# Designs tried in a protein design run: designed miniproteins, single chains. Part 100

Each design is a single chain, and the fold is of that chain. pLDDT is the mean over its residues in the fold that is shown.

## One batch from the design tools (miniprotein)

Design m3697
Fold by ESMFold2-Fast:
Structure m3697 (fold): chain A 110 residues (1-110)
Amino acid sequence: KEKEFEKKLLLEEIRLAVAGVPKEVIDKYIELLKKIEDDEERKKILEEFVDYVMDALDEAIENKDEEKKEKINKVVLETLEELLKNIDDEEKVKEIVEKAKEEIDKIMKE
């Protein structure tokens, strides 16, 4: 279907916005998805990373910890910018995502 990819991007944008993800983070994530529209494996890696981020943000929101929420959002934005620079390197994408998850986990353990 000719507009199916655009609809999927819109649904992802809505899903993340409802979960409380900042617009700047959503915009960068959508930009990344557009660059890898034909790569199912990298899309899966990014979707799994975003789900991890959403879980961490939900925990921070439940605990009313605005400082942790801001720290997580900063790590995610920096990670998405690094992914945009390295999006053609599949192994580098995996490395960047794993390091971001470790940094977010460290923030959540504070």
Scores: mean pLDDT 77

Design m3699
Fold by ESMFold2-Fast:
Structure m3699 (fold): chain A 61 residues (1-61)
Amino acid sequence: MITTQELIDAVEEFNKLPKEKQEELRKKLAEVYRAHGGEATPELFNEIYEVIKEIIEEAKK
């Protein structure tokens, strides 16, 4: 289970990414939201966090 602070930190890190990576993340997040029907569930927040973290890690390579 992720904390709200971990999600906030991930979003701040996202804002530092190149625009191309920000666009890639935006597309992936849209797919995650669609898969969860737009409901704000713990599962949705966990998947959002994992996607953000993955894109941040890829951008650091």
Scores: mean pLDDT 73

Design m3700
Fold by ESMFold2-Fast:
Structure m3700 (fold): chain A 101 residues (1-101)
Amino acid sequence: MIDELVKELAELLGVPEEVLRQAIDAYRAVHPDVTDEEIVERLKRAIELAKKAKESTDPDEQARLLFEAYLELMGGEVEPVPPDQREAWAAQAKAALERLR
């Protein structure tokens, strides 16, 4: 299931699957107790945001929703994290922004 969701999200975002797999691996490294079910739910939420972006007629809203989908996968705005983990997540979000640019 994760592989299928990664492929769907990669196609919607216009990025290589490897970029999304790296984001998932980075998240697992910071959250070793994360389950595959939690990753699946994050991917589903990111896919929902990416699909909404595709349906939007406003280019600025499309760009915002696609970026939010990427941050959702990386957990940037969804989960409360301890201060030390927030720094790592902020670095990941910055890297994601740089790749989308």
Scores: mean pLDDT 66

Design m3701
Fold by ESMFold2-Fast:
Structure m3701 (fold): chain A 97 residues (1-97)
Amino acid sequence: MEILEKARELAVKAGEALDNGDYDTAAKYFEESAKLLREGAEKERGRNPAVAETLDGAAYSFEKAAEYAKQGNKRQAAIALTSAFLLLVAAEIEREL
């Protein structure tokens, strides 16, 4: 799914920005990832509701990562980013089942 690949690319860039202390840039990439995943969830909602729910969960985790990054809370932002990545993996597995 091209949306999942794009969200992952942005999430990697956000993680790199977070590691470099560039919290504003990290927040922007997290917000962009969340937006793409919300679009993906809407597309899947009628066809694969379980996948849609998992994508909404990943989007929520990226939204939280952006919020924490804006607060300078690197630890909580990193935890939220990790949760989002796990949900992205789950969405890919659910789609293949």
Scores: mean pLDDT 85

Design m3702
Fold by ESMFold2-Fast:
Structure m3702 (fold): chain A 55 residues (1-55)
Amino acid sequence: SSLERARAYSNLDEAQKKEVEELEREVIRALNAGDLATAEAKLAELQKILDEAAK
């Protein structure tokens, strides 16, 4: 799993890396607001980007 994540990250272009960073920021924002449902939804979007890049 860690190797797959590292591979996914290395395969991301600059635009995808920025999108991942933006999603991480949204997760933190949602957690600070106590909105766990939004945080989980944003984490799922982040994971999909990484999974697609890992192919």
Scores: mean pLDDT 78

Design m3703
Fold by ESMFold2-Fast:
Structure m3703 (fold): chain A 94 residues (1-94)
Amino acid sequence: LSEEEWVEIDAALVLMELTLLEKASPNPEVRELARQLRDAFVEALNKTTDVEKKRELIEKVRKYVLEARQALDNGDYEKAIELLKKAIEEVKKF
């Protein structure tokens, strides 16, 4: 696969994880923040033309989503909320 094709696949996987947080989380604030992060991520991805910068964006969001999911699995909703808020802030810098 080309570098561009790998970036498309990675972005799609992150979007799937965000959709799972939005639809499956028992906490309504986590669901709303996941929706906001998804929207911000899509906007940033569409504005970013450089492949390396897109990869940086995707990996940054993936890391926050993974950490938030781990916090949720541990019942730590406050930590998950903080991580999602920080992710939105970081994504808006792109």
Scores: mean pLDDT 87

Design m3705
Fold by ESMFold2-Fast:
Structure m3705 (fold): chain A 87 residues (1-87)
Amino acid sequence: MEKLREAAEKGLEEAREVLENLDEVAAEALAAGMSLEELAEGLERQAEALRKLAEKAKELGDEEAARLAQEAAELARESAERLRALA
């Protein structure tokens, strides 16, 4: 339970950091030879993983971890949508 919440909290912090610094994240990806579409696909996969974490947390009765993981998934999806609109 505690580790699941920790994973959800960390996922939320990382998702917020990416969204807040999306221009820098995009610039670094382009500098590394990655397309914005490839970066968006990566973030979409991260959002799906966080959504599954939220489902697992609900199954285990950790409603708080589920809420945090779902919020993180939504932020990752938002970042992916913004990158796809830019590409």
Scores: mean pLDDT 83

Design m3706
Fold by ESMFold2-Fast:
Structure m3706 (fold): chain A 113 residues (1-113)
Amino acid sequence: MEKEEKAYEAGKKGDPKYVEELLELLKNDPSELVRLAAARAIGEIGDERAVEPLIEILLDKSAPVFVRVLAAKALGEIGDERAIEPLEKIANDPSAPEALRNTAKEAIEKIKK
C-alpha cells in the first residue's frame, strides 16, 4: 500500500513532520503491515514528540496487543528515558500478555544501554 511506502520514506528522511501522521496510522490503520511500517518509521525518526503518545498507546488496555507491542518497540528505538517507568509497569504486570511484557523488557534494555 502507498501508506507503507510513505511511512518507509518518512523514517529514511528522519522528517519529524510525519510523526503525527505515523502515530495515526499506528493506532487506526486496518492493515497490520501499515501499522508495523509506521512504528518502524517513528523509531527511525527518533522524535521525542512521539514519546508521550506512544506511552499512552502502550498503557491503553483497550488497544490491540499488536499495536501496544509496536508502541513498546518504537519507544525502545527512540531511547528516551521517560519511557522506562511505563515500560517497567508493563514488564511487571502479570495481567499483561507475555509478548507485550517481553517486548517491554527488551525496550528497557535498549534505552538503558
Scores: mean pLDDT 81

Design m3707
Fold by ESMFold2-Fast:
Structure m3707 (fold): chain A 56 residues (1-56)
Amino acid sequence: DRKKALKKLLESLKKEAEELGIEVPEIDPDKLSVEELEEFLTELQERIGEAILKKA
């Protein structure tokens, strides 16, 4: 269930990043461990936050 939640979060963050013009690398979440996916999502969230702050 945790991995399903992370996949849903990934899709949401990918859409937000694309709207902000942030390049998101193609990844296969099924090939990543839960920890690897969490790390990737954390870094993506940080990049999104930085882009928002830069626009402010």
Scores: mean pLDDT 79

Design m3708
Fold by ESMFold2-Fast:
Structure m3708 (fold): chain A 59 residues (1-59)
Amino acid sequence: MSLREKAEELRERARRLEEEARRLREEHPDDREAQLEAEILEGVAALLRGMAAYLESLA
């Protein structure tokens, strides 16, 4: 119950970060700092998805 729910929560957080990164890229395509922030958010989202997959493998 807890591990599977936690994995789902991590995926939901990753999805929100991916949406924010997409908005930054679309709304500020010429802003170097916005593009860098989007890249960082995408990296963090990838780490959260990896953690979620690991937790599901244990559940």
Scores: mean pLDDT 85

Design m3709
Fold by ESMFold2-Fast:
Structure m3709 (fold): chain A 57 residues (1-57)
Amino acid sequence: VTMNSTTVNKRADELIADPSIKTVVSGGGPLDPEVKKKLEAAGKTVIVNPYIPPWAR
């Protein structure tokens, strides 16, 4: 899934709990390093993109 870094930070537990989510693309803001570690520990691929597309705001 693709979303802004603030949303990833707030919804990290939901993303970890959903087994259908394999890849998280985090855009535009600073991603919390602990959130990234938790997602990767749960088997998710985390991609950090510095751009937030308008539809993800």
Scores: mean pLDDT 68

Design m3710
Fold by ESMFold2-Fast:
Structure m3710 (fold): chain A 79 residues (1-79)
Amino acid sequence: SVEEDIKKGYVAYSEGKYEEAIELFEKAAEKDAGAAIQAGNIAEELGKTELAIELYEKAAKIGSPELKAAAEAAIEELK
């Protein structure tokens, strides 16, 4: 479930398993804009700029106006 993937993603992140955390948040990101933003943030921390932009763009497409604005601001900072 989306909730399970988000919970597992946070656990993986807390354990320093950043690539696993991204994969888990990406699964949740199909239906959750917040998960897409979290995956983008972690990708950005790892210097994976192209992946971070893709994830923020996904968040902007499915998110509320507030989450869309946050995602678009993050994309602008990476360009």
Scores: mean pLDDT 85

Design m3711
Fold by ESMFold2-Fast:
Structure m3711 (fold): chain A 58 residues (1-58)
Amino acid sequence: SAAQRAAAEEIRRLQEEGVRLAIEGRIDEAKSLGERARALAKEAGLTNEQLLALEPSL
């Protein structure tokens, strides 16, 4: 759905920022963003497979 695509785009932004923070060694902040992205995915009803289809391999 359009709402799920919008949620996936926001999750992608959080994941990109989380990777950046992790590369900088800011691991706890990166984990916090990852947790927020997971919460958004759950709220939007996205499956892990749907997220993997939209995000690059980590």
Scores: mean pLDDT 75

Design m3712
Fold by ESMFold2-Fast:
Structure m3712 (fold): chain A 65 residues (1-65)
Amino acid sequence: GSPEARRAAEAAERAAREGDGVGAAVGTHQNYLLGDREAARRGAEAAERAGGPRSAVDTAKQAAE
């Protein structure tokens, strides 16, 4: 993927680590819009592992599809 997609994936992973499921979902959606489906999928998995709010995790998963 692009450096921009990698940056968004890293931001999503960090947000997930901090328990910010919304931030993780936003970063995942941005990667999906950039066409980097793999980075979007990684972000969705990070949001789920962090135990973020269910709505944010569901949004991240939908964006990764």
Scores: mean pLDDT 66

Design m3713
Fold by ESMFold2-Fast:
Structure m3713 (fold): chain A 77 residues (1-77)
Amino acid sequence: MELDVEVLLALAEIYLALAKKDMERGDYQNAIESLEKAIELLEQALEIATGDSRREVEKHLAYAKKQLEEAKKKLEE
């Protein structure tokens, strides 16, 4: 069963929002878990996305990967 791009993006956006709140609270462990889930969903979306939707997926993926690196650095402190 394959999810469409719209559903994958919506789910990824939910996980990105959760990760942002976790980062604001200093909950870097939970932020990492949410970011990794968002990245998985965005990579699935990237396999099937075209045109404008592909650009949006790539933008969210770049953001998620950057936030994941920041969360991991904070957890190592």
Scores: mean pLDDT 84

Design m3714
Fold by ESMFold2-Fast:
Structure m3714 (fold): chain A 74 residues (1-74)
Amino acid sequence: MKEEEAKEYLEKAKEALEKKDLDSFILEAVKMKEILKDDPELLAEKLRELAEAAEKAGFTNAAESLRREADALE
């Protein structure tokens, strides 16, 4: 199901952030966005969750970009 697949990529992106692997983070985030492209409300929710993980990992610029993208969808 679309939400389950998106959650899988979200968790992989979070794991990449914990490992400070920016390339994997970007790749998994792009996969999540592609799956959720037709569901802006759900995409905004998942982008905010990913932004919190990025902030916690010290990627402040990435977190701000994700929050702005989520805000633009609402």
Scores: mean pLDDT 82

Design m3715
Fold by ESMFold2-Fast:
Structure m3715 (fold): chain A 71 residues (1-71)
Amino acid sequence: SALKLTPEKITVNVGEAVKFTASGASGPADIYVDGKLVGKAPLEITFTKEGTYTVVARDGDQSAQSIVNVK
């Protein structure tokens, strides 16, 4: 099955944590925030600055993305 990252789109407050989970991966997917590797799914990430972030899960040749709006 195709790699899926949950949540696919979310709005949170500064300082709020989001737990990212990946499905359809052959193992723990690598999680990137704006192109920087931050860990492996499942992973809780706290956003400390306002902005729009792209979170990417990668497993081999598969990728999935999430958009996080921090207010």
Scores: mean pLDDT 85

Design m3716
Fold by ESMFold2-Fast:
Structure m3716 (fold): chain A 85 residues (1-85)
Amino acid sequence: SLEERAEALIRELEELIEELRKLAEEARKKGDLELAELLEKTIERLREAIERLRREPTEENIFEAEVLLGIALIVKGVAKLILSK
């Protein structure tokens, strides 16, 4: 069902937010403020998507959240590469 798909996606987004938060803290500690701001803005976008899914688990909102998940995973990958140096 759409509700079950939305619930599974919310869990994935919440886990990713926790990972991105840790990366944002590391970026700030290393003085990479631009990376920290990018990560924090990405977290904000994911939180907005979760709120939409909780209110209305529509195909449209699920698709938008899946796209945002993909973008956030790329941001996470790039952040890990930058911070591993």
Scores: mean pLDDT 90

Design m3717
Fold by ESMFold2-Fast:
Structure m3717 (fold): chain A 74 residues (1-74)
Amino acid sequence: KDAEVEKLKKEIKELVKEAKRAAENGDIEKSLELSKEIGDKYGELNKIDPEAAKKLEEEIKPDVEEIVKLAQAA
């Protein structure tokens, strides 16, 4: 359903921003917990609409890479 796809996209984007803030603040544990939730929601989106999931992945990739870099540096 289009409404479910849009809801998941919005939730994933909000979680990515929150995970990035947590990582920037040195709260790596919170960032990892949020990253797991992002992965779960992305999996749901990919099952419903793989094309929307791929486009979202491209859009959030820079923020996800920054989160991973910050977590590895800690």
Scores: mean pLDDT 81

Design m3718
Fold by ESMFold2-Fast:
Structure m3718 (fold): chain A 69 residues (1-69)
Amino acid sequence: EEEEKRRKANEELEERARKEGREDLLEALELADKLKELAKKKDVEGAQKLLEEFEEKMKEREKKRREEE
């Protein structure tokens, strides 16, 4: 129930993010969805790897954003 509603909300956010060119939001939503799936399967290794890759991407993005401001 909650999962279904969150899925729908994520799809709406994804659609809006694409429309607005918010790639950062799209990546965050995709990560959240994947982490939720891995958590259900208790895949700790997969979750750690996914988080590390996402952190690296976000760190690079944040660094670039700070340099522009």
Scores: mean pLDDT 71

Design m3719
Fold by ESMFold2-Fast:
Parts: structure tokens; C-alpha cells; sequence
Structure m3719 (fold): chain A 80 residues (1-80)
């Protein structure tokens, strides 16, 4: 289904965003921030699209949670 494709795309974006943590460990916080900002932008576009399609509340909640978790995880890693 299209909802399964949207969830898969969100998961792929999330995995790419994890590369930002590697850049933080390598002392490249600016590059890490760009990766996370791009991922959040892509996830927000995906969320907008899902909402316009009247996707399930479960998918909408998953996308919102994924965005918030990514933001929180990145903030936490920056403090390490």
C-alpha cells in the first residue's frame, strides 16, 4: 500500500540521518547538522503528504514521533 511505502521511506530517511552521529564523533558538527536538518525537512514533507492523503492516524503519529525522536537523539548526542 502507499502507506507502507511512506513508512518505508520514513525509515530510510531515519537510517540516513544516523550517519550524522558518525560525523559528530569525527568532530564535524556542521556536516552532522546539515544531514539532520535535511532528514527532518524530508520527514516533514512526508508528513504533509500523508496528512493530505488522509493516511491512518497510526502512520501520522509514527511520522511525528520519528521526527521528534530524531531531534531529541541529535540534541543528546551533541551534549556528549
Amino acid sequence: SIEEELKKKADEIKEKAKEAFKYLEEGKPEEAEKIVEEAIKELNLLLDYAEKLNASQELIDYLKETIEELKKSFEEKLKE
Scores: mean pLDDT 83

Design m3720
Fold by ESMFold2-Fast:
Structure m3720 (fold): chain A 69 residues (1-69)
Amino acid sequence: MDEEKEKRVKILEEASKIVQPAGTALFRATRAEAERRGLPPEEVAQALSDAGSEVNKETNKKIEELEKK
């Protein structure tokens, strides 16, 4: 019996259902705003994706560093 583990699994399943449409909406809104500002939406989307990837790499390095303390 592990009620906390079961609760966490259910929360993760529900979170995945929220995150996917939220991510799609964010990307769509970013493209629309870029178009409104006269910026090339594909280049803006690539820049956002690149920035996100860079932040994710930094975050992973900090997590690994924290684990080694």
Scores: mean pLDDT 66

Design m3722
Fold by ESMFold2-Fast:
Structure m3722 (fold): chain A 53 residues (1-53)
Amino acid sequence: HMSLSDLLKKLKSLTPEEQERIRARVQERLQADGVPATPETLKKLLEEELKEI
């Protein structure tokens, strides 16, 4: 189990190019779902994206 804080630290450890790619995908999914960006939703989306790395 990773906290949102741990996921954000992992994101910041990546290259700027990877950070921008993940950010764009998270934003796209949030817009598609039409739901507010809650810590729980952000955690889930970041966890899925970071698992690919």
Scores: mean pLDDT 74

Design m3723
Fold by ESMFold2-Fast:
Structure m3723 (fold): chain A 97 residues (1-97)
Amino acid sequence: SAAEEALLARARAEVDRVIEDFRAGKISLDEMVARLRAILAAVGRETGDLALLEALAREAAGRAMDAMLELGLSEEERFAFVNAFSAAYAELVAEAE
């Protein structure tokens, strides 16, 4: 629907802002995980669509990974992000069930 398209466009814009703030050194890895979790939680509450939530989580993780690679973050730092983000996503899915 047009409302779902608008919601997705807004969520993607918010994800992009979080990643830009991280690229600019305004937020930490932990803050990036927390903010991405909050965006996904809002989408999950408004849509109830777990497949959509998974797709957005994958998009957000991919964009964050690209940013970390471009910034030259260590493999250890990238692994820490993946672990923290995966845990946050698993908690969101468990809360929805």
Scores: mean pLDDT 86

Design m3724
Fold by ESMFold2-Fast:
Parts: C-alpha cells; structure tokens; sequence
Structure m3724 (fold): chain A 85 residues (1-85)
C-alpha cells in the first residue's frame, strides 16, 4: 500500500466526496427530466466513480484527479441536455 502524506490523503477524500456530489446532482436531474441520454450519462458517471474509488484505494492522486475531471465534464453535459429538453 502506498504511504500518503496527511495532506494527500485529505485531498483524495475530498475528491471522493466531490464525486459523490456529482452523482447525486445527475440523479436529481434525471428525477426532474427523465431521458435515455441522461440515463446513459449516469451509467458513465457510475463507472468513472468506481475508477476514482480504485485510484483512491491505490493512493493514486493524479488518477483520482483525472477521473474527477471526467466526472465534472459528464455533469456539465447532463445539465446541458436537461436544459435543452
């Protein structure tokens, strides 16, 4: 197991919590505007979240940050689609 500094560990925890927030925001959009395209983005977000949690377990801060960036892009796309419906 990789030894992380307290600061790096706190950063990883913050990334996981932010990712959970993104998943909840996507779920809230689907509840307001059910659409097959939003359901697809939810599945993609859930897969990215699993990859982010795996990066967290490995102590891979760079990988975790990249997965969060991809999740944020999915959330922006989901918001765009929901506003256009």
Amino acid sequence: MKVLSQEENNRLIGLVLRAIGILLDIEALIKKVPHPELEKLKKEAEELYKELVEAFRKGDLEAAEKKLEELEKILEEAKRIAEEL
Scores: mean pLDDT 82

Design m3725
Fold by ESMFold2-Fast:
Structure m3725 (fold): chain A 57 residues (1-57)
Amino acid sequence: MKKILEEAIEYLRYLLEVLKVSEEIAKDIVLENLVTIYKLSEEEAKEIVEKALKEVK
């Protein structure tokens, strides 16, 4: 889980700082990435996205 969280933080940071997408859109993109690539449940993905968002802010 720690490595997945770190990758989620980096991806979220990239979307927010480099691509300048809104927080809502960035959260959705990272959540879909976690579910599709890492095979996480939607609930697990949401929890990781929320933790990543706290680290980025």
Scores: mean pLDDT 80

Design m3726
Fold by ESMFold2-Fast:
Structure m3726 (fold): chain A 95 residues (1-95)
Amino acid sequence: MVSKEQLDAEVYLGIAIITAALMVKYAPEEHRERVREAADRFIKALEKAAKQNKVDIVKEGLEKVMEASRLLDQGRWDEAIRLLEEAAKEVEKKV
């Protein structure tokens, strides 16, 4: 049986991956590569946290992906990209 911690981490990671993919898909063409690069870096950091069963880090990461998605919906691409890059750096320190 999968541990509850592992299951919770994988669920939060899965939602973060799907949300990040949708952000890249619906990003304006002029910003898409910057969004993709920032999102890919952050998701890789969250994947490492999930493998270590750091549920709290993965859950916080999902909340940051959701916030970046909200910023993109508002046309605030530079703020969303910066948020993802800063969040990736913080997770990378903890994994």
Scores: mean pLDDT 85

Design m3727
Fold by ESMFold2-Fast:
Structure m3727 (fold): chain A 97 residues (1-97)
Amino acid sequence: AAEHLRRAAQHYEEAAKALENGDIETARKHLQEAIRHSDAAAPHLPPEQRREVTVLDTAAALSLVGAEIEQTPEAYKGAAEHLRGVAERLRALADEL
């Protein structure tokens, strides 16, 4: 479980970097990989942590959708900051396991 959450966090950080460079396609691919790793962790998480991971993944996906709609440097920066926050929280959850 912990390793999959750390992998998810790494992919969210790479998605954030892609957004900062205006590369929405690469950001989407990394977001998909992050969610895949979170899904792999989910069956091994306590229900409380599993719920938090689902909320974090949903927030990350919505942030990327918002950036795709707006297509401004400000929207990309905001989404990147949010994805970095999700990555930090996933690493903290992994350290609690």
Scores: mean pLDDT 87

Design m3728
Fold by ESMFold2-Fast:
Structure m3728 (fold): chain A 88 residues (1-88)
Amino acid sequence: SKLEELLEELEKALKEGDVEKVRELLLEIEELMEQGENLTPEQARRLVELIEQLPIDDETKKAILEKFLELEKNPEAQAIFQEAIESL
């Protein structure tokens, strides 16, 4: 799926330290979710792990996670984002 491809690209960009590409890919994931695509629980966990690894402060990580929580319609994936927000 396009979401799987974007998650793989995000993992690569994070490993390479490409901050601009990471930002671009996060926005692309947001756009797909706004268009009605939902994350599986596995995809939500992967996205949370990647966001937690970003070299940014916890307040900014929370803001990103809160945006994904607002866009997500799958209750299982919503719970994953909510738990991540509460752990920061």
Scores: mean pLDDT 86

Design m3729
Fold by ESMFold2-Fast:
Structure m3729 (fold): chain A 69 residues (1-69)
Amino acid sequence: SLEEALKGLGELAKELEKQGKLEAAELVDRAGVALATGNFDVARKYIERLGEIDEEAARRAEELLERVE
């Protein structure tokens, strides 16, 4: 569901912040905002950008997006 995906993205962003991965956390937060406003293409672009700096975080975020559709 959208609610579960947004919660998961929020939790992922907090984990990344605790690890000092501030750029990765910001990209996850921006993907969450895009998803919440129905901008799936924008959310995917943020996750693609995330994959360039943290492949594992991007994979987790992508799995969360798949649960919305």
Scores: mean pLDDT 84

Design m3730
Fold by ESMFold2-Fast:
Structure m3730 (fold): chain A 71 residues (1-71)
Amino acid sequence: KVVSESDILESYKKLSDKTVELTFRELPSGLEVQGDGITVEKVETKGNVITVTLSKAGDYTILIDGQPVLE
């Protein structure tokens, strides 16, 4: 059975060029960021909200359980 990734991610907000706040209906099993020279500096989880801080600004993709959800 195919599960829609959009059912997990309720909303997102860019707090800065390097910081993204993700609100989930339920917490994912894995979160990954892909981008040229971009790494995750910090991840903060509060309830169903995950705030990701990146090493630098640029083009990146956020993957939830191996599926791209933000580009």
Scores: mean pLDDT 73

Design m3731
Fold by ESMFold2-Fast:
Structure m3731 (fold): chain A 63 residues (1-63)
Amino acid sequence: LAGKIARVLVPVPQLSEDEVELLPGDLVEILEEVDETHVLVKSLKTGREGIVPKSSLEILGDA
């Protein structure tokens, strides 16, 4: 998944310092897989990085 662009499918609130606020339709770059259920992403809109659930994302293609 690293190096992929993904679209956000559901709202992701920022609840901690390692999370990012995302809205449906936002585009992110996947930087790294953290575990089986979470990835580290960079918001293309804000440039902020955070850990989000894989289930919140639709993979579009290479960055």
Scores: mean pLDDT 75

Design m3732
Fold by ESMFold2-Fast:
Structure m3732 (fold): chain A 96 residues (1-96)
Amino acid sequence: GGAGRLTTPPAVVPVGGTAVLRSQLSDGSTATMTLTVTSADGEVTGTAVDEVTGSTGAATTASKGRLEDGRIGVGAVAPLAGSGSGAGAAVLLEPA
């Protein structure tokens, strides 16, 4: 099964900052999502791009993450419409 994992600790992302997530979906495809932290409670919004098909999807995820020392934790990302139906695990990379 496809699963994302932390390869490095998440970077500190302040309110109004951005983070890039890569997810591996259950069908083995990957998606990259750029998220913006919209509140101190760890709410994020963003768009996703399917790296396998090269298509851009309107996959907006409202994720209520917990901020710890300015870091965000994000669960599964929404799959792109038409690129697969699996819920992927998100991996924080670095601030965009």
Scores: mean pLDDT 44

